# Designed miniproteins, single chains: the designs that were tried, part 81

Each design is a single chain, and the fold is of that chain. pLDDT is the mean over its residues in the fold that is shown.

## One batch from the design tools (miniprotein)

Design m2799
Fold by ESMFold2-Fast:
Structure m2799 (fold): chain A 77 residues (1-77)
Amino acid sequence: SSLREEANQKISGAVKAAVEGDEKKAEEYLKETESLPIVESVKLEVERTETSVTVTVEIRYKDGEVLKGVSVTPLAA
């Protein structure tokens, strides 16, 4: 569970960095997540419009579990 908590924390950091436009920091968090022994792969997709940023994250664990999350952040309404 601690490794999954760590993965969740790193993914939260990657999502925040992606929303803020910090591509380097987002990539660093994704690499850290992928380096965890329980993680098979992680994917992060960003869709940016004038009014919102949508970040989609998919984590595939080595045990076959897949978790997918979507975060929508409004930009200056």
Scores: mean pLDDT 82

Design m2800
Fold by ESMFold2-Fast:
Formats: structure tokens, sequence, C-alpha cells
Structure m2800 (fold): chain A 92 residues (1-92)
């Protein structure tokens, strides 16, 4: 479950990176692999939980690259983590 969640996040990031570079073929290939990993992980509640937590953590890491206020980053990071964990608990 956790390994599939990592594969999903990794391929999603590579797809976005390829898209930003204008490499549409690489973007499509990685997006397809991300979708396959998500579909496999989401077959179990534990796998879906792992995906949601991995997405929240990666989203927060990316957000920190664009935000200059460390206090605002910390506040949103805490809130996003809390919401992701709450949602994961409801799906368990």
Amino acid sequence: AEELAREFVEHTLKALEALAAGDLEAAREHAEKAREAFAEASKTPEGLRAVLLALAEEGLRRYRETESDPEEIARLEEEARRRAEEMAERLA
C-alpha cells in the first residue's frame, strides 16, 4: 500500500515536471503510471489512506517553494495534515 502510494506521487510529480518542460509524451506516460498505481492502491482502505497522506505531504512540500511567510506555511501545513489524517481515519 505505502509503496504504491509513493509510486503514485513520484509519477504524478514526474508528469507535472515533463508538462512544465513541454514534453507531452513523457507527461502522458507518467500520468498513466500514476493512475495505475492509484487504482491498485485504492482497492484497500489502507492503500487509499496511504495515497491521501502522501498527496497531502507532497502538496505541502511544493507549496513551501512558492510561499515566503514561514508562519503561514506552518499553519497551512498543520491544517492540511490534520484534515488528511481525519479523512484517512474515516476511510479506515
Scores: mean pLDDT 74

Design m2801
Fold by ESMFold2-Fast:
Structure m2801 (fold): chain A 65 residues (1-65)
Amino acid sequence: MEKNKETGFRMAELREKDPERARKIQMEGLEVFTEAMKTVAPEVAMDMAVEKIAELIEQEEKERE
């Protein structure tokens, strides 16, 4: 979906601005992906991870405004 591409781009942008924060968000997404992989298909696990990362990026943006 388009949201997945946009989330990836926002993640890259955040990495340039705040590499430490980007790393933490990426790690949380990876944990969600790894845990979801135990119960759902890889495609669904990836969607869950992307949703988590997108939510964390939105939260970060709100806190900075």
Scores: mean pLDDT 75

Design m2802
Fold by ESMFold2-Fast:
Structure m2802 (fold): chain A 88 residues (1-88)
Amino acid sequence: NKIIELAELMAKNSTAEFLASLAPLMQKLPLEDQQTITLLAQVSLVLKIPAEEVYENKDLVLKWVEELYAAGALTPESVAIVKELLKK
């Protein structure tokens, strides 16, 4: 799945040069796919889990977010952001 692959690449590599190299590939995709890739990369970075795991297991990811919040590892603001991002 190209969406998951690109989201994982964005999450693993944050250098300006690498992100610039992805721009032509991203521009070939529909806007909806570009938004999904960016969203998955952001959630992956916040939760410290692979983008593939986020994509395949949205319900489990929501449960993990609640557990991390209960453990004091996430702020209420971070929980709200992740929930909004996972609405798609």
Scores: mean pLDDT 69

Design m2803
Fold by ESMFold2-Fast:
Structure m2803 (fold): chain A 61 residues (1-61)
Amino acid sequence: SPEHERLLESGKKLLEDFKAKAKSKQEFANAVEQLLAYLEKEGVPKEVLEELRKYGEELLA
């Protein structure tokens, strides 16, 4: 859906910002988990959360 795509694009940009600011892999990993936990509580669909988790893993490669 258009809403699903917008949430995914916004989340990816936020993860890219976290990666740019993080001083270590651990700091970035912690920021990713905090973001995903927050989005889950806000009711973001599981499919979006899984895609954002995978993108975070790609940013660590």
Scores: mean pLDDT 84

Design m2804
Fold by ESMFold2-Fast:
Structure m2804 (fold): chain A 70 residues (1-70)
Amino acid sequence: DEKKKELEKAKKKAETLIGAGEGLLRMSISVGRTGGLSEDEIKRLEELGKKALEESEKEAKELVEEVEKK
């Protein structure tokens, strides 16, 4: 089923986008702690990382929905 193969490809791209957002969040916290940032500065980095993850999840959802609509 060609439509099923397209959906699988879209889901794989969606997984990659979410993984990138998760990586950014994890890296932000790690770099902040290693760099000697204060707890308040680390919390700010966590907020930025969470926002990046939310945007990645939104793009991932739109990517899959576009293929499902066809």
Scores: mean pLDDT 77

Design m2805
Fold by ESMFold2-Fast:
Structure m2805 (fold): chain A 66 residues (1-66)
Amino acid sequence: IQDQLAQSQQVWQQILDLVKQGKYDDAKKLAQQALDQGIGLPDIVEDAVKNGSSGKDVGDAALKAA
């Protein structure tokens, strides 16, 4: 559990860094990979990814969750 939380936090920081750099498509891909591997993300981000939203929409959701 602790290792999963640490990995989730690390991936989450990478997603936020990509969003801050304007790399929305890379942030979306990383979020999709995280969810595919069972890594927990905020519900708003998970919903945006599941709905096939644009990279920008996923990035906006990530900033709202942060």
Scores: mean pLDDT 78

Design m2806
Fold by ESMFold2-Fast:
Structure m2806 (fold): chain A 92 residues (1-92)
Amino acid sequence: SAAPFDLDAYLAGHTEEELRERRRALFRELDRLGVADLAAMEALPVPEQATELIRLLEAAEAAGDARTAALLREALRELLALQTRAALEAAA
């Protein structure tokens, strides 16, 4: 079922540790597919991770690779959630 993504509800339902583990799992899957290198991705700051994922997403969409594009959109979603969580904790 297609429901619109609700970032506030998603953040309320997940801890920072859960979001980090979900991101790591998606990065491992991208590595297994040969799309991205896990160690290289994890070495980047979060804004640079987002930039690289956007670049890879544009390449996957141009190639018509719907499966890889879907995984990259999920990885970007998890990065958005982590960035938002970090900003909220810094404001507290």
Scores: mean pLDDT 77

Design m2807
Fold by ESMFold2-Fast:
Structure m2807 (fold): chain A 57 residues (1-57)
Amino acid sequence: TLLVEVNPGVTLTLPNGKVYKGGDVVDAAEIGEELGLSPEVAARLVEALGAGKVIEV
C-alpha cells in the first residue's frame, strides 16, 4: 500500500474539506480520488510540494 506521511508543520486540505496535519498518515489512493489522480501521481505531487513523504508498505 502506498501511503503519505504529512510533513511536520504542514496542513494538507483535500477538495472534500478533509484536513490532515503534520505526522498524519494518509492512503495515497484517498488523495488520488479527491484530486482525480492515480495513487502514484498523487503521492509524487504531495512530495514535490514539500507537503509529505511517500511511504511504501
Scores: mean pLDDT 81

Design m2808
Fold by ESMFold2-Fast:
Structure m2808 (fold): chain A 80 residues (1-80)
Amino acid sequence: SMHDQADKLWNEANELYKQALEAAKKGDVKKAQELMDQGNQKAGEAIRLYLEAGDFDKARQVQDEASKNYKEVQKAIKES
C-alpha cells in the first residue's frame, strides 16, 4: 500500500539522519550534508505518500520530526 511504502521511506530517512548526525559530529561536513539531503528527499516522499493514503496525523508527525532532524544536523555542522 502507499502507507507501507511511506513507512519504508520514513525508516530509510531516519537511518540516513542518524548517519548524517554522526558524520557532522566527527567534522565530515560534506558527508553530513549529502546524507541529510538524501534523508530529506526520502522524508518528503514519505509525507506525500502518507497524505495520499489519508494518514494526515502520520504525515504531520513525519514533517515535524524531519524538521527537528534538519535543525539538529545543522547545529552539529556549525559546531564542527
Scores: mean pLDDT 88

Design m2809
Fold by ESMFold2-Fast:
Structure m2809 (fold): chain A 75 residues (1-75)
Amino acid sequence: GEPSAELIERARELLVAELEVLGLPLPDEETLERLARELAEAFVRGQAGELSPEEFRARALAVRDEAVAASLAQR
């Protein structure tokens, strides 16, 4: 099903923490919310057996890479 608001918030916190560790500014709130939702959806699909651990990792890395790219575009 759709990810819970709690799961989306946890995904958002993980993305924010990663960007802070990298010393990067946060992307706009709409982009950050979308990426958090995508990461949360990947987790839900993984729990449902729709994604392998390898597929989940690839999707999580893609979301992280997009967050970094969006952050750098705000320079």
Scores: mean pLDDT 84

Design m2810
Fold by ESMFold2-Fast:
Structure m2810 (fold): chain A 91 residues (1-91)
Amino acid sequence: VTELYEKAIQAAREAAEAFKNGDVEKALQYIREVIKLLDEIDQKDPSLREESIRALGLVLRAIGDMLMGNYEAAAKDFEALAERLEEIKKK
């Protein structure tokens, strides 16, 4: 599970960087990776389901910001997601 969190944190950070660079195509690839990893975490540790749902909420918020053309806000949402995942990893 810890390795999945490390991968999800990295993917979230990469998504934020892609949004900062205006690379929406690359950001979407990392968004797909984050969603996949969050699903794998939920499957392996159902006790973290509430945390996985909260993390998915941040992903959905970032997608909303992206659809509005607000890539700066989308980048901040993924930075917040990475920070949240770091805190969960410490448990």
Scores: mean pLDDT 81

Design m2811
Fold by ESMFold2-Fast:
Structure m2811 (fold): chain A 87 residues (1-87)
Amino acid sequence: DLASLSPEVQELLARYEALSQQLKEIYDELVKNNDTAKVEKLKALLKAAGAELAPALAAAAENQTEEAIKAALEGLTAAYEKILAEL
């Protein structure tokens, strides 16, 4: 149960969820405004982030240790913050 993880991991999960929601809202607005160039940029940034984070995400999924989950969440939050800064 993820709720049994340390407060630091729970805070990272909450931050990841907030950043994910923010990116979704930005994506929906870009689609609504027909900003095809920024939609394609966002897709490219997400694809690049997914490729870079693939080993950490695989380790978290396979091992389900607090250390692996924390590393994956730290990577996801950093990647999403970078994407938001580049848009």
Scores: mean pLDDT 82

Design m2812
Fold by ESMFold2-Fast:
Structure m2812 (fold): chain A 88 residues (1-88)
Amino acid sequence: SLDEKIDEAFRYLDLDGDGTVTLEEIEEVVKRHFEGLWSEEARQRILDFLREFFKEADKDGDGTVNYEEFKEYVKKNPSVLAFLLSLL
């Protein structure tokens, strides 16, 4: 289901298993997935995209995105979910 895919993506990004995701954790996952495969231009575009995603998803402004904020954001932005699932 869509909810199962959202859960999978969130758990993959939540490196500490604390139920929240930081921008640093997202950048680390992306860097590991594409290590040695990046063009400099593609890397910069993806990092800029992730920074905008994090800024928009972080509704509380506390520097973290919890599961509910993540779920709400990706359901409204299916292209973001598709991108994140491509990292799995």
Scores: mean pLDDT 72

Design m2813
Fold by ESMFold2-Fast:
Structure m2813 (fold): chain A 100 residues (1-100)
Amino acid sequence: MLLDEKELEEFFKKVDEEAKKAGASKRQLVAGQLRMALDPSIDPEALWQELLANPPSREEVEELIRRYIENTTDESSLLRVALLARYLGLEDLAKEALEK
C-alpha cells in the first residue's frame, strides 16, 4: 500500500530499460546494483563480467536482498530494495523490507 501500481510500473519499466542496455537479466541487474550498494569499492566493469560469466541463482539474489535489508536502516534504501524484490517477484522479501 506504500506504492501506487502506476509508480511501480514506471519503476519496473526503468529497470527493464537498464537491464536491456547492460545486456543483463533481471536477476543480474538486481544483484549488480545490490553488490555495488553493499561495497562501493567494487569495480563495476569487473562485477558485470563476473555476473555475466556466473549468472546468480534465485537463492543468491534472495540472500543479497536479505543482507541489504539487515544492513540498511534508511527508509529510502529499504523502499528501493522492496521495489527490486517486487520486480523479481519476491513479494515476501519486499514485504519484509517495507515492514522494517
Scores: mean pLDDT 76

Design m2814
Fold by ESMFold2-Fast:
Structure m2814 (fold): chain A 57 residues (1-57)
Amino acid sequence: SEKISEFARKNKISADQAFEIYLRVFIEGESQAEVAKKLNVSVSTVSELVKLAKEEL
């Protein structure tokens, strides 16, 4: 999704990392805190992607 690529750029992470956050939260059912810890990103970044996904993806 182009919106995932834009999110990654704005949050200074790779598109692969942004897509991995999406998969782990929505497909694998991991918590936002678990995903943040595993991918070494902030919980706020994970939360923003989850909000984006629920509203626009």
Scores: mean pLDDT 79

Design m2815
Fold by ESMFold2-Fast:
Structure m2815 (fold): chain A 90 residues (1-90)
Amino acid sequence: MTKEEAKEFVVEAVRAIGERLGLSQEQIDALVKRVEEAMDSAETPEEAVRKAADVFGDFLVNEAGVDESTAASYAVAIRLLFVGRQIEEE
């Protein structure tokens, strides 16, 4: 998977989770922007996904008012979804 493919995959997952959490379109757009900025700073697809998961969890707690344990669970879910996709390619 390329860094660009990882970015598109994570953005799609973040939007889907945001909608399920009941976030507004404005909150989802702000979250996606923060995730994309974090991924753009990474050298590898794996590093990009790790940074995205950390930013996603932080945004949910600090900007969306989600509790820390729920936010941590969704951050882990992003990482697990990426690992699952990598395994399917091998």
Scores: mean pLDDT 78

Design m2816
Fold by ESMFold2-Fast:
Structure m2816 (fold): chain A 62 residues (1-62)
Amino acid sequence: TAAGGAAASAAGASKGGSKEERAKGTQDYLISGGATTGGEEAGKAAAEGNAVEASKYGDRGQ
């Protein structure tokens, strides 16, 4: 999306799962005692994935 932040956020959510994966990553991180390699990596990957997805749509997904 060319509209920027709000539309980019919607684009990330539209991928379905990215938002939930981020939430799950945070929950796993907390449950595992604050610093689980797998859970923390999953959370970071989800956050980065969402940013990349948002960037694609923000710049106009061709």
Scores: mean pLDDT 47

Design m2817
Fold by ESMFold2-Fast:
Structure m2817 (fold): chain A 79 residues (1-79)
Amino acid sequence: MEEILKEAESKLSEEAAELLRKGAEALRQLVDNKASPEHIQLVADIAKQEIREKVKDEEDRKLAEEALDRITEEALKEV
């Protein structure tokens, strides 16, 4: 998770990086609390929707969404 987040942050705008970080932190907390896969997916979907609504640049949005999807896959593997 942390390596994916750092790699993406170096390529993203500040706004997209902040949204991605918030999503990653939320998913990390869910994993640490042994949340269900359904709960992890719900929070990931909410974070992705927030990125889609707030990030106006298409390439920036795509990169942030791809990074969030990879972080979500790692979270789901840990539960």
Scores: mean pLDDT 83

Design m2818
Fold by ESMFold2-Fast:
Structure m2818 (fold): chain A 83 residues (1-83)
Amino acid sequence: SEKQEAVRLGVELALRAAEDLSKKDEEVGKKVRELARQAEEYAKEDFTRAGELLREAGLLIAEAGGDPGMSETIRGLGDFVQS
């Protein structure tokens, strides 16, 4: 489904952002990775929760000074998955 593909893309982007953030703050990188893992898990049962988790990951990336475009894309994918 389109929502399943959006979750997959959002998770891939969040994991990439987590790698970059871990170079400066390992704790923040771990939190982003955990949100992405949970989003992938929930995508099997609850797209609303999966989308919320992707939105949280995108927000955390922005707050930590990660790439703004990547943050915005992940948040947008989270919003789409919730729709």
Scores: mean pLDDT 88

Design m2819
Fold by ESMFold2-Fast:
Structure m2819 (fold): chain A 55 residues (1-55)
Amino acid sequence: SAREKLRELGRQAAIASSGREQTKLILEALKIGKENGIPLEETNRLVGEGMAEAY
């Protein structure tokens, strides 16, 4: 699902080897959220959950 993809992108962003790669992954997550009608607050929460899961 789109929401699961947002968590996975957050996880990938947390373990990214550079800030540039992290930014690309976050921007992709924001794009997916917008395209799937997911509110920005929800998108940020799901990305944050994925990032927390990586640590």
Scores: mean pLDDT 84

Design m2820
Fold by ESMFold2-Fast:
Structure m2820 (fold): chain A 77 residues (1-77)
Amino acid sequence: MESVTELLQQAESDLDEAETLLNKGSDEDKIEAKKKLVNADVSLGVLDIYFAVNKKDEPDELINLRSRLKSLEERLK
């Protein structure tokens, strides 16, 4: 459970940083935000595999973070 909590916290941190960078709006900030979103996607992907392999329901926090990732990725288009 601790490793799951750490991955959720890491993903949330990366998404918070990406959102802050996108709000600043420079080209450099957008590049850095994209890197943060890629890191969040990797962390959430590991969690998806973990819950699938262990046949456990995904927590609401994971679902919410994936929704937030999608929203922030749409801002980069």
Scores: mean pLDDT 82

Design m2821
Fold by ESMFold2-Fast:
Structure m2821 (fold): chain A 80 residues (1-80)
Amino acid sequence: SLLEKVEEAIKELLDRVIETLKKHGPEAAYRVAEEELRRLGKEFGLDEETVQSMLDYIREILSLPQEEAIERLKALKEAL
């Protein structure tokens, strides 16, 4: 289904965000999330408000201490 494809794509995106955060820090991780989520939004027809809400949530997570941010991103991935 469309939902399953979106969930799979977001899980892959979250893996890239986690790896980028570990190697390059929160600013680089946010840029990856922004680029990928905007691309997925266009591909799957997600509205701008939904994409922005997801980005805002990721930004909040990335503002946490690195270990807590990684834990939260992993939990978000597992919840999908």
Scores: mean pLDDT 86

Design m2822
Fold by ESMFold2-Fast:
Order: structure tokens, then C-alpha cells, then sequence
Structure m2822 (fold): chain A 81 residues (1-81)
């Protein structure tokens, strides 16, 4: 939907500005509307790790979990694979 796309675009803008808490808020809002965007959101953690920004990856993960604790197991499974 256009609403989900807008939230993902806003989240990406915050993410590129290193405003990881604001990015996480937008992505969690998008996930509530469309759970199928979960892999896209979780790929940002892998992207940060690939860029050797491990502290940012951990902060982003913690912001997601603070906003939606149900993401704990999906994140662990995604990062294991």
C-alpha cells in the first residue's frame, strides 16, 4: 500500500541520517500494516554489520525490540541464517 511505502521511505531517510530510533519507529509502523516487509527491515541489521557498523546494528536491533518485543525470535532466527 502507499501508506506502507511512505513509512518505509521515511524510515530509510532516518536510517541514512543515522537516526536509528526514528527509523525503527517508522519500520515498526510499516510492519503493523504489512508484516511481509519484515525481511526488508531485518536486512538493515545485516547491512549495518556488513558495513562494520556493529554498534549501530545493535542499537537498531534494541530499538526494534523496545518498540515491538515480539520481534525478538524473528530477529534471532534471521541473523542465525
Amino acid sequence: SSEVEKLLEEGERYFLQRKLEEAAKKYVEALKLDPSVLPKVLNYIKLLRMLERDDDAERFRKYLLKLDPSLKEPIEKFLEE
Scores: mean pLDDT 87

Design m2823
Fold by ESMFold2-Fast:
Structure m2823 (fold): chain A 128 residues (1-128)
Amino acid sequence: NPEVIEKMKEIEERIKNAKTLKELEEILEEAEKKYNANIFVEKIEEEGNKEIYRISLLWTYKDDGRSKIAGSIIVFVEVDNGEITEVKIFSSDDDEKKQIEASIKQVEYVGEKYGSDVSDAIEKIRNS
């Protein structure tokens, strides 16, 4: 869906340019209200003032009465005292093979950067 892909590109650009957790929260609220994104926020680590979040933005459509994914943005964001220190983004469209490939890359990234326990937890969430 070209319209969903255009909206996703706009949101990805804004996420890449966000400097604070507050700015990111405002982007997510707009994505939900203006672009009809389904937003899921998971805190995967917290140590002192450092927090790491996994954020899912999902666009869905109905096909034969079933909900399917039209597009997704998965964001890993590292925050230190409210400031965004690192952002990693994974995106896919309505192609099921691309969705699987993005999923594998996400699990690999998390395993390498945050350790296998966090990677395993994320994989379980995705398979539930």
Scores: mean pLDDT 80

Design m2824
Fold by ESMFold2-Fast:
Structure m2824 (fold): chain A 93 residues (1-93)
Amino acid sequence: SLKAKYDALIAKLDKELAAIKAEFEKQKDVLYPGFSKEQQQAVRDTALALIEMEIDLVKEGLKILVKKGKEIPDVSASMNDLSAAALKAIIEE
């Protein structure tokens, strides 16, 4: 069902975001060449914020597709495919 596909995609996105956050937490004390601790923290915070924004955009686009009874990507879809489908859904709304 469409709802089952949607629920599976949301679970996948939540799991991927949790894994990314856990990885950032593990790497919080790692220094990258050419960056101060403050610069490294700013880069990590910016990168995480952008990832969270992309996931939120995908979730909103998927909600629109489900509401309209339109096809949604399956759980094997890449983030680029999900973002493209979500943007199209939002623009066409």
Scores: mean pLDDT 82

Design m2825
Fold by ESMFold2-Fast:
Structure m2825 (fold): chain A 74 residues (1-74)
Amino acid sequence: MPSIEELTEELKRLIEELKEALKNKDFERAKEIMKRISELLKQMETKELTPEAGAVVAEALELLSEAQAELKKH
């Protein structure tokens, strides 16, 4: 099973990829990344979060909300 540190680092990478996809208006890629982030967040729900992991999870949830709003406009 991946460690919380490994999951947090993967989530950070996916957040940056989602920001880039949204900036480029690549909505197909954005949807794929959003799905991956959601799957990763489900894995993290079963683990004790560090303060860093909690902050990254909060950023991911905010970004997912923003991405969903952008997709509804198109």
Scores: mean pLDDT 82

Design m2826
Fold by ESMFold2-Fast:
Structure m2826 (fold): chain A 66 residues (1-66)
Amino acid sequence: SAADAIEEAVVRAATGAISREEAVELLVKAGVSREKAERIVEAAYAGDMETAGRLAREALEELGQG
């Protein structure tokens, strides 16, 4: 699901397992806009998981998935 793909990208970005660009591309493939994907990944890389989680939820709501 898009929710699972978004969560995976956020976790992998936060742990440094993938590059920022790879994380953004995973989010874009899941249906997130590039602008929103970049904001989510930036927050995750900064270790701000509260902001990353909130932005990810907003992206899922915009996609019509709760």
Scores: mean pLDDT 81

Design m2827
Fold by ESMFold2-Fast:
Structure m2827 (fold): chain A 64 residues (1-64)
Amino acid sequence: MTREERKEKARKELKELKEKGEVTPEKVLEIMREYGLTPPEAAEIGKEVGLEETVSEAFLRYSR
């Protein structure tokens, strides 16, 4: 899977979670880890899908 394909799938999964009302920092962190997203990539996708705050909370729990 290419980097762009990973970002696209992560965006789709985050969008689906948002529509279902199942978005949590833990689930966001799991998706970021599953697709190997960097913090800047995850922040960009978070802004695109309207989940910037939840992505930020996931990074706080990640403790890099």
Scores: mean pLDDT 76

Design m2828
Fold by ESMFold2-Fast:
Structure m2828 (fold): chain A 76 residues (1-76)
Amino acid sequence: SEISKEIGEKLREIGLALDVELVAEYLKEHPDATREEIREKTRATDDVIEAVLKKDASLVKPYSQAVEEAIKKYLS
């Protein structure tokens, strides 16, 4: 049903926001980390890693308000 699909999309949005938080915290502890190290350690996708490094939520696919808020909260 459409409701089940919407719930799945919301869970994915939450997961992407948590990945942003994880990458941001990893970079705070390891500021010299390479993109490869971030990817291997966090298991985040390249778009999430780029979004954190550039502080640009629009790079995350799919984009969501939850991702935008995570970028602002953890990277300010």
Scores: mean pLDDT 83

Design m2829
Fold by ESMFold2-Fast:
Structure m2829 (fold): chain A 93 residues (1-93)
Amino acid sequence: GEEARKAAEEAEKKAKEALETKKGEDAKKAAEAALEAAQKAIEEGDAESGRKAMEAGVKAAKAGYEGKDREATLKGIGAAIAGIGAAIEAGGE
């Protein structure tokens, strides 16, 4: 849906910014945005936005790892898993 798509686009934007800055705080914000996008993708049954949320979560985790921020890295991994789950749930129904 539109809300899930917008959230996924915002998450992708923040994830790219985090990869450029390599700051833990930016990576955490990107991971939180990716998790929100995954949740909206489940609510709206939007498998495509779920996949984009997963990709944003992976990028957030990479940014956290490069920034040496363990919490940001783990949040990014969690968001990526949530995004995969959203894509499977929405695509399976």
Scores: mean pLDDT 86

Design m2830
Fold by ESMFold2-Fast:
Structure m2830 (fold): chain A 85 residues (1-85)
Amino acid sequence: MIEEAHEHLGEAQRLLREGRLEDAVGPLVKAADLLASLPEIPAELREVPVQAYELAGEGYALRGDEAKAAELRARAAALRAELGL
């Protein structure tokens, strides 16, 4: 649901404003997963799941989890290609 994705995105944005990227990883992934699962992503939100996966990957890299960072970067790249971005 778009509303549920917005709730997670709002929490992620709050944490990012506080400089807490590592803590934002969970909400970012949840928002991205929900938006990417829609049959059609609204045009104004089309880049959001890609950016969310990229930021979550950065957060995992900061935590020293390069395997999860690489996985999320790969998901972002695949989604970017799928959406024609």
Scores: mean pLDDT 82

Design m2831
Fold by ESMFold2-Fast:
Structure m2831 (fold): chain A 61 residues (1-61)
Amino acid sequence: SPVLESLIAQLKDPNPVSRLGAVEVLGRFFHDDPEAQKALEEALNDPDPEVRTAARSALER
């Protein structure tokens, strides 16, 4: 999906607000997608604590 690919790319954005938005959308609309789950697992190691918390919540349902 071009949307999924764009969101995964957004997780590499230097702006933590942009990465947080990508995590929230991935968790809401792509929670059953294995590529999205993998990207969210990587976001658990994000330097921003708010991004890490959002990724954890997205993976826990």
Scores: mean pLDDT 84

Design m2832
Fold by ESMFold2-Fast:
Structure m2832 (fold): chain A 85 residues (1-85)
Amino acid sequence: MEKAREGGREAGRAAARGDGEKALEGGREAAIAAGGEPEIGGEIAEGMAMTAAAMSRTSGWDLEEAEEMGGRAGEKAALGAAEAA
């Protein structure tokens, strides 16, 4: 569970800053730790990036705020995946 949470957080933060490769890597680690498919983790990370970017544009958030939002969303997504497994 903790590894899934950490992987999700890293995926969300990487996605928020535009690092797609790191976002996919973190998403895969979260999916593996939750017993799921790595591809699903990557898709979750991409969705979180889109959400963080949209929120940042609307609220005038800087990159640090976008990374925090992305990380939090990734953490929640990873926990949901772990509970579903």
Scores: mean pLDDT 63

Design m2833
Fold by ESMFold2-Fast:
Structure m2833 (fold): chain A 76 residues (1-76)
Amino acid sequence: SSNVDRVRSQINDLQNQIQSLTRQYSQLFDQRVDALSQGNQQDYDRYLRLQNQTIDQISDVIGQQIQLQNQYMQLS
């Protein structure tokens, strides 16, 4: 049905978002390590805040994915 297809599409979109955010987290980690090695406290603090924001976003998206997966299983 159109509802099942829509939910499946949304689950796939959330999986892509998690993958993208995980890559962003890894890049921010590397940038934070570089800032630390250079003694750049301002950049270190900035990247740390961005990493924490990215973790929060990943947690939110995972929660949405689990909810939609449970809904999909009930529709299937």
Scores: mean pLDDT 88

Design m2834
Fold by ESMFold2-Fast:
Structure m2834 (fold): chain A 93 residues (1-93)
Amino acid sequence: MENLEKAIQAVKEGNREEAIDYLEKFLKEKSPEEKANIFTAIALRAVGYEVDAEIPDPSLRADVDDPQKEAEIYREVYEAFLEAAKRNPEAAK
């Protein structure tokens, strides 16, 4: 499984530090353009906005029945992503 999928699962389980660790690995593996696009998609989902196009990466989906809980998961992923980028400024380029 991809590090982003593991990060979302860790958020669902309440394991914030584990989510940050997986997101650090994700940031090191992806291009700057891919990181920016995914970070923007997570941010939009965190505030409950829908985009006209499907998110291309299925690992970005929280896969929960409740849209409010899905938004809460994306908010936690967004916060963990910010912390991962803060801890890894070279990988966040």
Scores: mean pLDDT 66

